# Ledger of designs, part 74: designed miniproteins, single chains, continued (3)

Each design is a single chain, and the fold is of that chain. pLDDT is the mean over its residues in the fold that is shown.

## One batch from the design tools (miniprotein)

Design m10545
Fold by ESMFold2-Fast:
Structure m10545 (fold): chain A 82 residues (1-82)
Amino acid sequence: SQAEKEKLTEELQELIAKLVDMLNELDLESQKEMLKLIEERLNKEVSEPVSEGGGKKLTPEIKKELLEIIDKIKKILEELDK
Protein backbone atom coordinates (compact mmCIF):
# COMPACT_ATOMS: atom_id res chain seq x y z
CA SER A 1 0.00 0.00 0.00
CA GLN A 2 0.99 3.67 -0.33
CA ALA A 3 1.05 4.10 3.47
CA GLU A 4 3.39 1.10 3.88
CA LYS A 5 5.75 2.50 1.21
CA GLU A 6 5.74 5.92 2.90
CA LYS A 7 6.57 4.32 6.28
CA LEU A 8 9.41 2.28 4.70
CA THR A 9 10.76 5.42 2.94
CA GLU A 10 10.76 7.35 6.26
CA GLU A 11 12.52 4.45 8.05
CA LEU A 12 15.06 4.26 5.18
CA GLN A 13 15.80 8.01 5.47
CA GLU A 14 16.31 7.71 9.26
CA LEU A 15 18.68 4.72 8.82
CA ILE A 16 20.69 6.51 6.09
CA ALA A 17 21.00 9.62 8.31
CA LYS A 18 22.24 7.47 11.23
CA LEU A 19 24.70 5.64 8.94
CA VAL A 20 26.08 8.97 7.60
CA ASP A 21 26.43 10.41 11.13
CA MET A 22 28.29 7.30 12.35
CA LEU A 23 30.58 7.30 9.27
CA ASN A 24 31.41 11.00 9.85
CA GLU A 25 32.68 10.13 13.37
CA LEU A 26 35.16 7.57 11.96
CA ASP A 27 38.64 8.37 10.66
CA LEU A 28 39.12 8.48 6.88
CA GLU A 29 40.66 4.97 6.64
CA SER A 30 37.75 3.45 8.65
CA GLN A 31 35.22 5.37 6.50
CA LYS A 32 36.78 3.94 3.31
CA GLU A 33 36.62 0.38 4.73
CA MET A 34 32.91 0.79 5.60
CA LEU A 35 32.06 2.45 2.25
CA LYS A 36 33.58 -0.56 0.44
CA LEU A 37 31.42 -2.92 2.54
CA ILE A 38 28.34 -0.77 1.80
CA GLU A 39 29.04 -0.99 -1.96
CA GLU A 40 29.52 -4.78 -1.76
CA ARG A 41 26.37 -5.40 0.34
CA LEU A 42 24.01 -2.96 -1.44
CA ASN A 43 25.42 -3.56 -4.98
CA LYS A 44 25.43 0.23 -5.47
CA GLU A 45 28.25 2.65 -6.22
CA VAL A 46 28.97 4.90 -3.24
CA SER A 47 30.99 7.89 -4.41
CA GLU A 48 33.01 9.68 -1.71
CA PRO A 49 33.38 9.87 2.08
CA VAL A 50 30.90 12.49 3.34
CA SER A 51 33.62 14.24 5.41
CA GLU A 52 37.39 14.20 6.06
CA GLY A 53 36.56 11.88 8.95
CA GLY A 54 36.54 12.12 12.72
CA GLY A 55 38.94 10.76 15.33
CA LYS A 56 37.25 7.40 16.00
CA LYS A 57 38.81 4.11 14.93
CA LEU A 58 36.53 1.37 13.60
CA THR A 59 36.02 -1.03 16.54
CA PRO A 60 34.28 -4.45 16.28
CA GLU A 61 31.30 -2.93 18.14
CA ILE A 62 30.97 0.06 15.76
CA LYS A 63 31.45 -2.24 12.73
CA LYS A 64 28.67 -4.56 13.99
CA GLU A 65 26.26 -1.63 14.48
CA LEU A 66 27.09 -0.19 11.03
CA LEU A 67 26.62 -3.61 9.37
CA GLU A 68 23.24 -4.02 11.13
CA ILE A 69 22.16 -0.59 9.76
CA ILE A 70 23.38 -1.55 6.25
CA ASP A 71 21.47 -4.86 6.41
CA LYS A 72 18.27 -3.01 7.48
CA ILE A 73 18.73 -0.54 4.59
CA LYS A 74 19.17 -3.45 2.14
CA LYS A 75 15.97 -5.12 3.42
CA ILE A 76 13.94 -1.89 3.05
CA LEU A 77 15.31 -1.31 -0.49
CA GLU A 78 14.28 -4.87 -1.44
CA GLU A 79 10.76 -4.25 -0.04
CA LEU A 80 10.46 -0.92 -1.93
CA ASP A 81 11.46 -2.67 -5.21
CA LYS A 82 8.29 -4.81 -4.93
Scores: mean pLDDT 75

Design m10546
Fold by ESMFold2-Fast:
Structure m10546 (fold): chain A 72 residues (1-72)
Amino acid sequence: SEDEKLLAELSKKTGLSKTTLKNIMHLLGIKTVKELIDLAKSEKEEELRKRLLALGFSEETVEKIIEAGKSL
């Protein structure tokens, strides 16, 4: 599927496994990689950043996730 393709690219760009990214999306209440991309490209980018930091990820990891989302 297109979402599985986007998940593979997000995994490659972030260095996080597909399983880890699926778990992150579940914790964020996000159902698809497209929703994550939309959040990263929108006014909700700061909300996404704060929620990722609250999950215990480093600033570097959070930046990688957001930039990867913005580049897809």
Scores: mean pLDDT 85

Design m10547
Fold by ESMFold2-Fast:
Structure m10547 (fold): chain A 86 residues (1-86)
Amino acid sequence: GLQEKIDELEVEIDELEKLVNEAETLGKALGAVLSAIGLVYEAEQLVKEAEEAGNEALLKRAEELVAKAEELINKALDKLKEIPPS
């Protein structure tokens, strides 16, 4: 159900945050940027599903996941700037 999708995406966002923090190579940092962009897309789809379901609590959670995924893009881009090109 929608609740399970939101819970699963929250886990994926948490796992990606750990990967961003551990990114020591250009390839890993770039991969994290691309993954974070994908998670923003997934979170936006969950926002749409929550709006269509009329579930205000799930809508708020999905919107929070969009914000977290967007923050991960910024963190991954910051990591990318710190890593010299190979």
Scores: mean pLDDT 84

Design m10548
Fold by ESMFold2-Fast:
Structure m10548 (fold): chain A 94 residues (1-94)
Amino acid sequence: GQIPKHVQESAKKHYDELVEALKKVGVPEELAEELAQALIDGDVVLFDRVVALIGNTFDEETIERIVDAIAEVLGLSEAERLGLRNYILGFKPI
């Protein structure tokens, strides 16, 4: 996958808001910062590593809150929000 340019630009503009929103929903600060940086840089390798860790670490309810926080701060479309949700949930153990 590719991180869309408009998402990268939104993450760069809203870095502090994104990190704080992620912390409020229970993401550790270091992981929140890594996610924000991956989005800014379009670093798909780092992004996949971070979202895989989120999917394996948090329950579905917390993942929904994380996706909601990202979508709200970055202004994601409904399709992008659903895509992110399904992508992260795909990393949960069956």
Scores: mean pLDDT 86

Design m10549
Fold by ESMFold2-Fast:
Structure m10549 (fold): chain A 75 residues (1-75)
Amino acid sequence: HMEEKLKEAEELVNKLIEYIKSRAVDDDTIAELVKKFNEYLDLLNLPEDFKQSLKDKVIKAAEEAGLEKAVEAIR
């Protein structure tokens, strides 16, 4: 069960990072997606270090893309 949750969370992170890097979507839309993702991560009861590593990946991608609202939403 936990192994499946870790895989699903990682897949969601990868999809979010792809959307962020594509720049096909505006900052407001990415911020909403990131906010929903952050809420979802909190519901999964993931190990704290793993959860933080996923959040750090999203923060890094958003910062590199200049998406300030998305960075605020994940923090």
Scores: mean pLDDT 77

Design m10550
Fold by ESMFold2-Fast:
Structure m10550 (fold): chain A 64 residues (1-64)
Amino acid sequence: GEIAEQALQNATLLVEGQAKAAEEETGLPATGKAELVGDKVVLTLTVGDQVHQLTASAEDVARA
């Protein structure tokens, strides 16, 4: 549905932006990934050898 599509788009932009900022701040390679899991979005940010995950509702992320 539109909410899920908007949430995935918003999450992807957010996590890619965070990866870019992390690369600039740390000098380490960083990648961001967003995944839709049911009614939730899982954001994965990898900075060097560290992995960070955040889970949020698709509705909240779609409104961001």
Scores: mean pLDDT 81

Design m10551
Fold by ESMFold2-Fast:
Structure m10551 (fold): chain A 104 residues (1-104)
Amino acid sequence: DAEMLRALKAAARTVAEHYGVPLSEAFLNATSVEEALDAFEALLVDIARRVFDPEAAARLEELIRAAVARMRAATSVEELSDHVLELLGAIQQLLAEQRRREAA
């Protein structure tokens, strides 16, 4: 549990820093994996809404919620980390592609 919480906090800090979004007080004060996952979902949804157009943001919100549901069902740090990295990789690729199109 402590390792899962630590992994989530590390992932969220990396994401928040990369996308220039502040970490919520709820996330900073999270003492359980459940609290951290709630705050992490909110962070990812906020990023989606800030960076993507409304239609794309809605689609990403659905993807984020589905991925977080899988994270909640995880029974090990390895399983949780796999789901986190897969979701973050997908979001990062989509955002990098959008930014490349905007910058070109």
Scores: mean pLDDT 75

Design m10552
Fold by ESMFold2-Fast:
Parts: sequence; structure tokens; C-alpha cells
Structure m10552 (fold): chain A 72 residues (1-72)
Amino acid sequence: MRTVTSPAQRVTAKNGVLTGQVPLPEGTVEATAVAVGPDGTVYYAKVGKDGSFTITGVPDGEYSVGVSAVVE
């Protein structure tokens, strides 16, 4: 297995929710979204097999979101 990371993208959270969808490499067995808030707080969420992720209960604002995926 090998780990693949994507460059961080800027995503805006609104109404306490940060959502997105990222393309996952074929053969992805595990993926985690890593979101860094404007105050430097780090949030983690599991990414679904379709590449979707949702983080709830976060302050509104601009986030830097990257994905770490483990592939076979």
C-alpha cells in the first residue's frame, strides 16, 4: 500500500458545515480529509468511497482542505 496526498484547496464553511467531494485514486482503501481553519484549528473527517466528506460543528470561514488517501 502507498499513501497519496492532494494539494490543499480553499473551501468555505457556512452554517457550521464544511462539505466537499474530492476525486479518489482507483484502489483507495482509506481516505481522510484534513481541514485547517483560519485560526489554525485542524479538523478531520473520513472520506466516503465516492469522495464525499462532511465536517459539522465548525466555525464559518475559509478552510485549507487536503486529502490523505491510502491505495493498494
Scores: mean pLDDT 76

Design m10553
Fold by ESMFold2-Fast:
Structure m10553 (fold): chain A 84 residues (1-84)
Amino acid sequence: SMEEQRRVRQEGTDLMADMSRLMMDLVREFPNDEEVQALVREMWRLMEELNRALRTASVDEQRRFLEAARRRLEELRARYEEIR
């Protein structure tokens, strides 16, 4: 449904905003850290994958990508906590 498509799109947008904030925090706190630079690159790739999926995939595929993206963000966030 259009409502379901809009909801999934909104969830994706919110997740991308969360990723952007985390990336900004990482860059501000650790501008010369190679591991942090690697994390930022991984988040960039995740955001690109999510954006692509939200534009081209079916609603069911978008949901699966969104769930996978949330799990990957949690893993990246945990690694950030270890660095901090």
Scores: mean pLDDT 77

Design m10554
Fold by ESMFold2-Fast:
Structure m10554 (fold): chain A 91 residues (1-91)
Amino acid sequence: SERERRERERRRFEEALRRAEKGEPVTLILGDDEVREGAQAFADELRRAGLLHSLVLLMRPDEELEVEGVLEPGRELRGESGDAGLYVRMR
């Protein structure tokens, strides 16, 4: 259900904000469509809170992220079990 998915996203976002406020990097693992749309939504809210720099989005190994003009150069991360991941930091 989209409602249940949005509720889970909200809880993860609230936890992410709390950790970011402590200066901890927060890693969120999202699906392909969720990575694209979720990254922008989370970045907007984090930008308003001044915590954008603390967010790390991690892709699953079988998914692609198309980001055009919104991603700062970052360091590649290996995610779960050595899966490739990227820092997503939007200005």
Scores: mean pLDDT 51

Design m10555
Fold by ESMFold2-Fast:
Structure m10555 (fold): chain A 81 residues (1-81)
Amino acid sequence: SMEELEKLKKEIEEIGKKGLEEMKRLVAEGASREELQKKYDETVKELSEKMKEFSKLASEEEAEEVQRLVLGYLAEMMRLI
């Protein structure tokens, strides 16, 4: 349903945003490359699980839009490592 798609999209956005903010905090605290990589991997796993759920309900165009959003967050996180 549209409500389920909107909910999943918001959850994906929140996971990406929270992951990035937590990694920025870790950088500010002087975290090791290993700790940053671990946080990145955890965020990737969570986003991948939510994207699987989203893709079952979404159109191809909607899935491509949300995939671009996900890649944007992951790219910003990778710059911190």
Scores: mean pLDDT 86

Design m10556
Fold by ESMFold2-Fast:
Structure m10556 (fold): chain A 66 residues (1-66)
Amino acid sequence: MSDEELRSAARTLWAARADLRPPAKDYGLPPPKDAEDLYEMMKKLKPQAKDEADLLAMAVSMLSRS
């Protein structure tokens, strides 16, 4: 996932956050304040994620606590 793809994903997830089903796994991550905060958090987590799906699951987990 490129930086542009990551930013796009963060904006899409933030826009859809009310309709997102929380994942079964809780990553213990703090809730983001807005789409830009979510993007910055995802950017920091990208090296720790197993793959793109894991990174997206982390993002959904953060939004479920917003």
Scores: mean pLDDT 75

Design m10557
Fold by ESMFold2-Fast:
Structure m10557 (fold): chain A 69 residues (1-69)
Amino acid sequence: MTEEERKRIGRLIGLYTTIDPSLEAFREYRKKVEEGKTIEELEADLRARIDMVPPEYQPELRAVFDELL
């Protein structure tokens, strides 16, 4: 894993835990990273979580997510 890939994964984890700050959610998402899930799979899971957020916050979260791409 390159340093840039590590930073990108860190940003994805950070955004995911901002949406769901529970220790259980953090462990589940980190487990996916440790199992070698692709960045595309991690991004798909994060998009699904953003869709569950109140509509007023979705544009800001999607803008942050687009910066990770």
Scores: mean pLDDT 73

Design m10558
Fold by ESMFold2-Fast:
Structure m10558 (fold): chain A 73 residues (1-73)
Amino acid sequence: SLEEFRKLKEEAGKYGKLAKQYRDLANTLRDLAEQHPEVAEELRSLADRYENLAKQYEKMADELGKKIEELQK
């Protein structure tokens, strides 16, 4: 249905955006860890967590993308 298609596209876009935001944030935190050795351990731990979240959202976006392609057939 058009409603189902619209919802899937909105969710795929949302997950893709979240994936990029978490990846960018993880990279920023790793750069900050190099500049601030006093808090480097905490920053790297947070960066690892955000990188894992980015990977999860990338997988969700990919799965929704496949469903969207099936609905377009």
Scores: mean pLDDT 86

Design m10559
Fold by ESMFold2-Fast:
Structure m10559 (fold): chain A 86 residues (1-86)
Amino acid sequence: MEKLLYAQAAAVLAAARTYLETGSPEEARRAGLKKAEDLAKQLGLSDSDVQQVRDTVDQLADAMAGGMSDEDVRLLREIAEAVLER
């Protein structure tokens, strides 16, 4: 699997999971960004790849704040899990 795709899926999963647990787009943003930073170190991502993952997390958190449904967030979690493991 491409490192960037793995990092994006893992960051999205962290954000989606946190949103479903807390109902907070800002806590989801923090969780996704933290995961992106951890994976940037572990996978040796380029600065531009790290920025793409951060942008994806920020866009997702903004969508959550703008009224993304819990069903859509659950679907994103399932898709991210499928990309990473199943």
Scores: mean pLDDT 85

Design m10560
Fold by ESMFold2-Fast:
Formats: structure tokens, sequence, C-alpha cells
Structure m10560 (fold): chain A 64 residues (1-64)
């Protein structure tokens, strides 16, 4: 399994726990795919930011 595939699996598990709709799920998968084009240390930093954004979006949806 490639590094990208491992991170996509982590993203999938986080999305499942946060119960986000399909459009949000697709958006964040696309963000991780774009970030995977970066060198590994930049990718890891960007992946952390993507997870933070996902958590924030999930919290906003709970407040709605």
Amino acid sequence: MSLKERYLKVLEDVIERLDVPEDVKKKYFEKVEEASKLPEPQFEIEFSRILDELSEEAERRKAA
C-alpha cells in the first residue's frame, strides 16, 4: 500500500466517525489527492491541516 493509500484510509476512518455528507467526503478526498503531489514532509503538514478543516466543517454542521 502506498503512502497516499494509507493517508486516504485514515481520512476515510475520520470521515466515518464525523458522519459528514457525501459532497464533503468527496471534497476532502480531492484535497488529500492534490496534497499527495507534495514532497512527504509538506504532504504530512498539509494532511494535518486538511483534517483540521474537516473537523471544523463537521462542527459547523452540528451547529446548524
Scores: mean pLDDT 77

Design m10561
Fold by ESMFold2-Fast:
Structure m10561 (fold): chain A 87 residues (1-87)
Amino acid sequence: SIKEGLEELIKALEEEIKYLKEKLPSLSPEQQKVAEELIKKAKEFIERVRKLVEEGKYEEAIEEAEKLTKELQELGKELVELLEKEK
């Protein structure tokens, strides 16, 4: 269901946030800035989507998920490029 899909996405993002936080001290200053921004955006995504789902506003939750997913994808790409450059 849409609700189950959104809940699975939230859980995946929460796990990624924990992983990035654990790795943060081992990253370069540039990588840390991008990782911290990604963590911040992921938390905003989780909070907004969770509230909409709890209120039964599934259509709005999907729209917010699509918008925030694009922002997270852009930041994720930037982090990957920095990780590859510093290899």
Scores: mean pLDDT 79

Design m10562
Fold by ESMFold2-Fast:
Structure m10562 (fold): chain A 91 residues (1-91)
Amino acid sequence: LKEEAIELLEEAKELIENSEGLSEEDKETLIKGLDKIKELIEEEDYELAIGLLDRLIEYVRSLLKTSKDQETLERIIELLEEAKRLAEELL
């Protein structure tokens, strides 16, 4: 569960890094958020990790409205929602 959640976050990070529809600033913001969530999960601070995941999911959803890479952003949302589900199971 913990390792699976981390793997999902790493997959999301790779998609963000390789996205052609995200600005450099948006990529930096998202990667920083994912790195913090990963840190919180590794520290077993699941409540804070879930809260930050919710915030990050909302941020990515806001980017869908203006992005040219909607398919990639939708996949990122799916990965983050699954990571959140796993973190909730760890509570």
Scores: mean pLDDT 85

Design m10563
Fold by ESMFold2-Fast:
Structure m10563 (fold): chain A 75 residues (1-75)
Amino acid sequence: SSMVEELEERIAELLERVSLLRSKETDPAKIAKLREIEQRLVDALRTLKSNPSQVEEVREELREAEKEIEALEAS
């Protein structure tokens, strides 16, 4: 499904953004938050590959993760 492929690409993009933030971050609390977001994105990818019917749940998780990443990028 093209929708599944689009979400996989979006997860990869968000994981790259998390990786970049982690490379620059020295605050242990922010590093812990970035690791939490990374794990959530990995779990979302696993869900998408195992249960393609859960596309809407994955999309919602990506919206929330992106908001949190944007807040950390602004800090």
Scores: mean pLDDT 85

Design m10564
Fold by ESMFold2-Fast:
Structure m10564 (fold): chain A 86 residues (1-86)
Amino acid sequence: STLVSYLAVKDESKELEEVLKALFNSPADKVILIIGDAGSKDDTIEIAKKAEKENPKLEVIIIKAKSIEEAAKLAEKKKQEILEKL
């Protein structure tokens, strides 16, 4: 089973850590996390990449965007594209 989730972030390292905890509590065999990034300058993206490297169950897809609204739209679109192929 595959769980596909998305979020839009801008400097949201604590929120990302909580999302990762929730995803790892899922009984899914594989988790795909799509992150729309509206230009984070903190460790948000580093946390995501480290989690992917340390957990074979997790695949992270990062989409760069100019705003939170664009980030959310692009990440949601990517989720739908992945779900259509599962």
Scores: mean pLDDT 83

Design m10565
Fold by ESMFold2-Fast:
Order: structure tokens, then sequence, then C-alpha cells
Structure m10565 (fold): chain A 63 residues (1-63)
């Protein structure tokens, strides 16, 4: 089912919280890619992953 940009932002926010709590960067990024269709790089750190999710969510909001 196609997702709205708003729904994609909510997914990115939830997965960002999961990265912060679990420390599972690569798995949460892959899940974000599958759920939103965005091609995201896999960063080495939790902080970098949170910055990536924030940037992607902002870009979706600007579209």
Amino acid sequence: MPLTNEEKQEILERLGVRVATTGRVAEEIREAQRLTGLDLPIPATVEEALALFGAAARELAAQ
C-alpha cells in the first residue's frame, strides 16, 4: 500500500527512537528503506543514524 509523506515521517521518527534505545543501526535503517522506499546509507554510529532519520523526515516534509 502506498504511504503518504506524513506516514513515512512517522515511520522514520519511530525507527529513530528504536535506534536510540536498541543501538541497532543497520537493521533499523534497512527497515526504514523497506517501509518508506528511501535509499538511505547505513552509518557507523547511532548519532549519525538519528541525524540521517531527521534529515530524511525533513526532506519528506518539504516535498
Scores: mean pLDDT 79

Design m10566
Fold by ESMFold2-Fast:
Structure m10566 (fold): chain A 62 residues (1-62)
Amino acid sequence: SSQVQALLAQAEALLAESKKLEEESKKLGGDNPQTKEGKELARKAAILYASAGILRVAAEIE
């Protein structure tokens, strides 16, 4: 359905942004960022990933 397609498109956009922030975090502090900036980017990436997960579950329940 168009609703499922819209939810999946939103989830994909959030996952793409999460991946970008995760890559930036890794460049600042590797896999375990030690800088405040690196940790903030990792936290923002995790929030976007979780949000994308919620949208994917919403699409599956349809």
Scores: mean pLDDT 78

Design m10567
Fold by ESMFold2-Fast:
Structure m10567 (fold): chain A 93 residues (1-93)
Amino acid sequence: APTASKGASRFTGAALRAIGLNDLEESPLLKQGVDLLKQGEKYGAQGNIDLATQYYTQAMRLFYQAAEMPVPPDSVLEEYAREMALKTKKLAD
């Protein structure tokens, strides 16, 4: 998992790219999404995949709202979020 809080903007970009979003303009919702993303990374690194998935799902929802894009169904967001949580745990190995 990426470690520097200074890298939060780059993490947002990398996470958004992973779910197919990469050209977000400045948005107040991005800060909230990044805060939730950090919680997901923390729980994912600890091996709490269920909590990590919930936080990643909420973060992704905010990122779609920030991009003024239609929010996918929760089933789609949860699938991507679970994959992110599992990858986070593997990287924290």
Scores: mean pLDDT 70

Design m10568
Fold by ESMFold2-Fast:
Structure m10568 (fold): chain A 104 residues (1-104)
Amino acid sequence: MKALFKVIEGELDEKVVEEIRAFAEASPYPYVYALLVVDPSDFSSLEKKFREALEPLAEEIARRYGKTLLYGVQLKGSVKWFEVLFDVKIKVPSVLLFASALPL
């Protein structure tokens, strides 16, 4: 079985964008979520950078694969439910990827 989620640890770079593209292509579900998890001090600067990187990628994914890429920036505390549910620790910065049959 392919994983229902993926965590990409580290700085936002070209490799992270390619991993998001590959995840979206491989997903059997129409809604793909990419959440950048950050510390509060980095939120504003990383939100702008993430939006600028993911906005053209979302357009490409819609055009090329017929899927919706939903992206955003989250504070580490807001994803604690995910850490508890899946018994994982999310280091900041990281991108959390998951896919759904319905918009959440």
Scores: mean pLDDT 76

Design m10569
Fold by ESMFold2-Fast:
Structure m10569 (fold): chain A 116 residues (1-116)
Amino acid sequence: DLEELRKRGREFMDSVLRDLLIKYFGEERTEEFFEALENRDEEKLREFVDEIMENAIEKLDLATIQHLVDRLIEAGLLEVARYLVDGFEKKMPTPEWLSHAEALRRKIARAEAALA
């Protein structure tokens, strides 16, 4: 069942993201992050992106970053998603990450076009 497989994949990636955020920011800050996603609190999420860029950027893998961008897109927080991608490009300006940043920006642009 495609719906069940998508649900399981999403739950797995949410668990990975939650575990990483708890490890580096603690349980309280992790709950604040997910609450900010639910409430679409752009300012709070930008503050969280800044903390990730300063304290955890080298510890997050591509799959976790892709999932975080996906969660921001689903919340309609396209500017926060762009801010996150820009932060990764500036802090990790390798050819590999530049390629991934381009793919993520294209994904965000498609979501923006769908909302227009």
Scores: mean pLDDT 79

Design m10570
Fold by ESMFold2-Fast:
Structure m10570 (fold): chain A 80 residues (1-80)
Amino acid sequence: IQQLIEELKSSDKGVVLEAAFQLAQIGDPKLFPEIEEALKNIDDPKIIKTILEIFKLPNNPDIVAFAEKMKEKFKDKLEK
């Protein structure tokens, strides 16, 4: 789990996507503060947008609500 959060910051897009899918399936609210911190350290807004869209795919209301909160928090980066 800690490794998946670190993999969100990978320079390999495939590694980032796989980590995002696995974190979305886990959907544990206890991980959200660490995921938010990892998202703050991602320079590419397109990657952040992709991760948040992946987080909206599962039927888990906690991770979906978190994705919407993060989209609002990072909107200045994502809407450009």
Scores: mean pLDDT 76

Design m10571
Fold by ESMFold2-Fast:
Structure m10571 (fold): chain A 92 residues (1-92)
Amino acid sequence: SSEELRRRMDELVKELRKSIDASDYETARRLLEEIRELAADPRMSHRDALLTGASLSTLAIHASITRPGDEELLALLQEASNEASAIGLARA
């Protein structure tokens, strides 16, 4: 259901932030891949995809402040944010 997808997405985003704060880059990359796959699910609502994009954009800002040397992580967060936002806009 869309509600289950939203709840799973919220949990993944929370875990992603925790992994970034812990400098657990292996976990962060895995969670980000799961987030990207979930955002691409045809059952994901346009609103939830857009909200995911906004959350990932906020995390990219957070990572740029707390981990300024990790250009690869920042790029992955920005790419995932752009992809989720594009999916949301396309489904609107």
Scores: mean pLDDT 83

Design m10572
Fold by ESMFold2-Fast:
Structure m10572 (fold): chain A 60 residues (1-60)
Amino acid sequence: SLEEVLELYRKYDPFAAEQLRAALEGRKNLTPEEQALFDDWLARHRENAERLKKKIEELK
């Protein structure tokens, strides 16, 4: 979930977590093209966070 992505970034990169949260709040001020790009970027972040979590668990 988005909450899990934010918590993961908060643990390993708190500055990126705050930037992501601010970007989510600013999404409504973006053009439709920028919103589509942001949604794609967010989906990739969610997938990357899940992959990172799984890799970290595998290394334990």
Scores: mean pLDDT 71

Design m10573
Fold by ESMFold2-Fast:
Structure m10573 (fold): chain A 100 residues (1-100)
Amino acid sequence: SALDELLEQVRRLLEALGFSEEKVERVIASLKRFYEEEGPMALARVVAAELRALAQRSTDAAARRELLGLVREVMSSTDPEEALRLAVRGVRLAIEVLEA
């Protein structure tokens, strides 16, 4: 599912950022609970907000522009499945930029 793919990619991003296994599992559990309480659109927008923060710290102008573009698409989407898929793409791009 788009949710499972998003949570897997968020886990990989947090690991790339140097978070401990315990803290990663705690964040993933919090995102699952947030999804159950607030739904897929709210989760996608929370992830997009965190990606925007990461983009603002990036020194790669092209990657920053692409990531901010994906954030904007998530924030303007009215389709939860589209918003989740865009959030997955944003997290994957953030991982690629961190590993470059």
Scores: mean pLDDT 87

Design m10574
Fold by ESMFold2-Fast:
Structure m10574 (fold): chain A 63 residues (1-63)
Amino acid sequence: SSARERAAIMRAIVEELGPRAAEAYFMVEVLKMPLAAVARTLGVSRATVRRYVRAARELEERL
């Protein structure tokens, strides 16, 4: 996807799911970071990272 398309998706995630879900999505989907590394960076459990990413992916599919 273009940078403009990615920016639009990221804005939608921030607006509907919050900035932490957007950060988790970006680190996992764009930066390809392991879940454990993302969890450490955000100060949450790996289960919480999976929940954020799942919600963000569902939102992306609806856009």
Scores: mean pLDDT 84

Design m10575
Fold by ESMFold2-Fast:
Order: C-alpha cells, then sequence, then structure tokens
Structure m10575 (fold): chain A 85 residues (1-85)
C-alpha cells in the first residue's frame, strides 16, 4: 500500500527533519520505499526492532529506523514518526 504522509526523523545528534513523502510499504510490511516530495530523494526505511511499518502508520508512535538513501547507499539511524495525510 502507498501513503502520502508526513515523515518526521530524529537523528542521534538531536537534529530533526520533517517532510512530506510518498511511503510505499513492502508486501511483508517490514520496510518502506520513501520518496521525499520537496527534494525527490529516495530512501528505504527499515525498522530496527522488527516492528512492521504498518504498525507505525496505524499507531502514530515513534520507532527506531534505519534509512538507506538509494542514490549513494548512505545509511542513517533515526527515530521515525509517520503521519498519513
Amino acid sequence: PTYQATVTLTFSNGTTFTEQATVTVTSDGTTANVTFLSTGIKATLTLTNGTKVSTVLSTGKSDNATLTFLDDGISLDATVTITPL
């Protein structure tokens, strides 16, 4: 399933990033493909605790995640909140 959502990321250094994104959850629910709307940057979102991305979407609670940016393969750890529009 694909969602238009507000994605809020809090990195380990305390920096926060909030942007609207298209979030496409994979068939097993463990990862999502994220396209940030203002930049067009693409990343794969993986939850680090084994929680499904659909749970973060349905509960509105923050969870620990790794974002892997597709253009350069850089991975960043963050706390993620996904709020559907």
Scores: mean pLDDT 76

Design m10576
Fold by ESMFold2-Fast:
Structure m10576 (fold): chain A 57 residues (1-57)
Amino acid sequence: MLSLSEQVAIAIGRALRRIGDLLQKAIETGETLSEHIKVTVGEVTIEGEVTMEPFPR
């Protein structure tokens, strides 16, 4: 059984990976992108909307 702190660490790691992927897409497309992120690991859920902007042109 995973401890609560282990569940939090895994959930944060998964959320950060999705945020990184979104940032990469924004840079590649040159567009502002928004994604709804929901990650559940055991008792822990991280949920929210993230908006990534490309570098100014």
Scores: mean pLDDT 78

Design m10577
Fold by ESMFold2-Fast:
Structure m10577 (fold): chain A 57 residues (1-57)
Amino acid sequence: SINNEINNLKKNADDLKKKYEGSKKLADMGFTVPSTKQADEYKKQYDDYVQKYNDLL
């Protein structure tokens, strides 16, 4: 159902946000590559999920 899709998108977006914040924190602490690359990738995925979520609303 649409409600299940919305809930799944929210969950996936929240998970990606946590991964992005974690990778960014590691990069800020001096753990560069691969942490910086991971943060960038998670941010892109998060932004994609946010757009999908907005499209469903």
Scores: mean pLDDT 74

Design m10578
Fold by ESMFold2-Fast:
Structure m10578 (fold): chain A 81 residues (1-81)
Amino acid sequence: PLDAALEVARIFVTKGEAAAEEYIAGIEDEGARRAARSMLALERESWANFEKEFEERLKKYKSEELVELAERRRAGKSVRG
C-alpha cells in the first residue's frame, strides 16, 4: 500500500495527473487504491501551494535573470573590440 502511494506521488510529479489516475485505476487491491487516492489528494494540495510560491519566485527570478543575462551579453559585446 505505501509503495503504491509513493509510486502515485512519483508519477504525478513526473508525468502528471492523468498518468497518476491511470496508475490508480490499475491497482487491484482496494486498500492500496484508497491509499494511492489519498496520496494523490495530498500531493495535489502540496503542489498547489508549492506552485503558487514557485510561480511568484519564478516571475521574480526570471525578470532578474533576464536583466542580468541582458547586461552580461551587452557588456560582453561592448568589450569585444
Scores: mean pLDDT 68

Design m10579
Fold by ESMFold2-Fast:
Structure m10579 (fold): chain A 96 residues (1-96)
Amino acid sequence: SFLDLVKKELEELNKRTDLKVTIVGEPGDEPFNVALAKAFRQTLSKLDLPEEVRKRLEKLIEEMETGPGIYAPLVLGRFLDLLYRNGIKEVTLDLS
């Protein structure tokens, strides 16, 4: 399933970082990549990050929402890696 691919990406990040990621909720009737993009926007709205980092994260949100769903695990990994490099060690992604 799509969720299984996302979980595998999180497991690979957990092997390389001490980043704690929690996924809660279910996307309902919307595509999984659209639900992830919403979760990314919600996460970004709560963070105080430099403008250049925010712009890079916003481009990843656009790629998640508008790109092919097969790329969603890769975009998720890039988004979380960029947050981790900027000192964020705990992230909750709410898909509801």
Scores: mean pLDDT 80

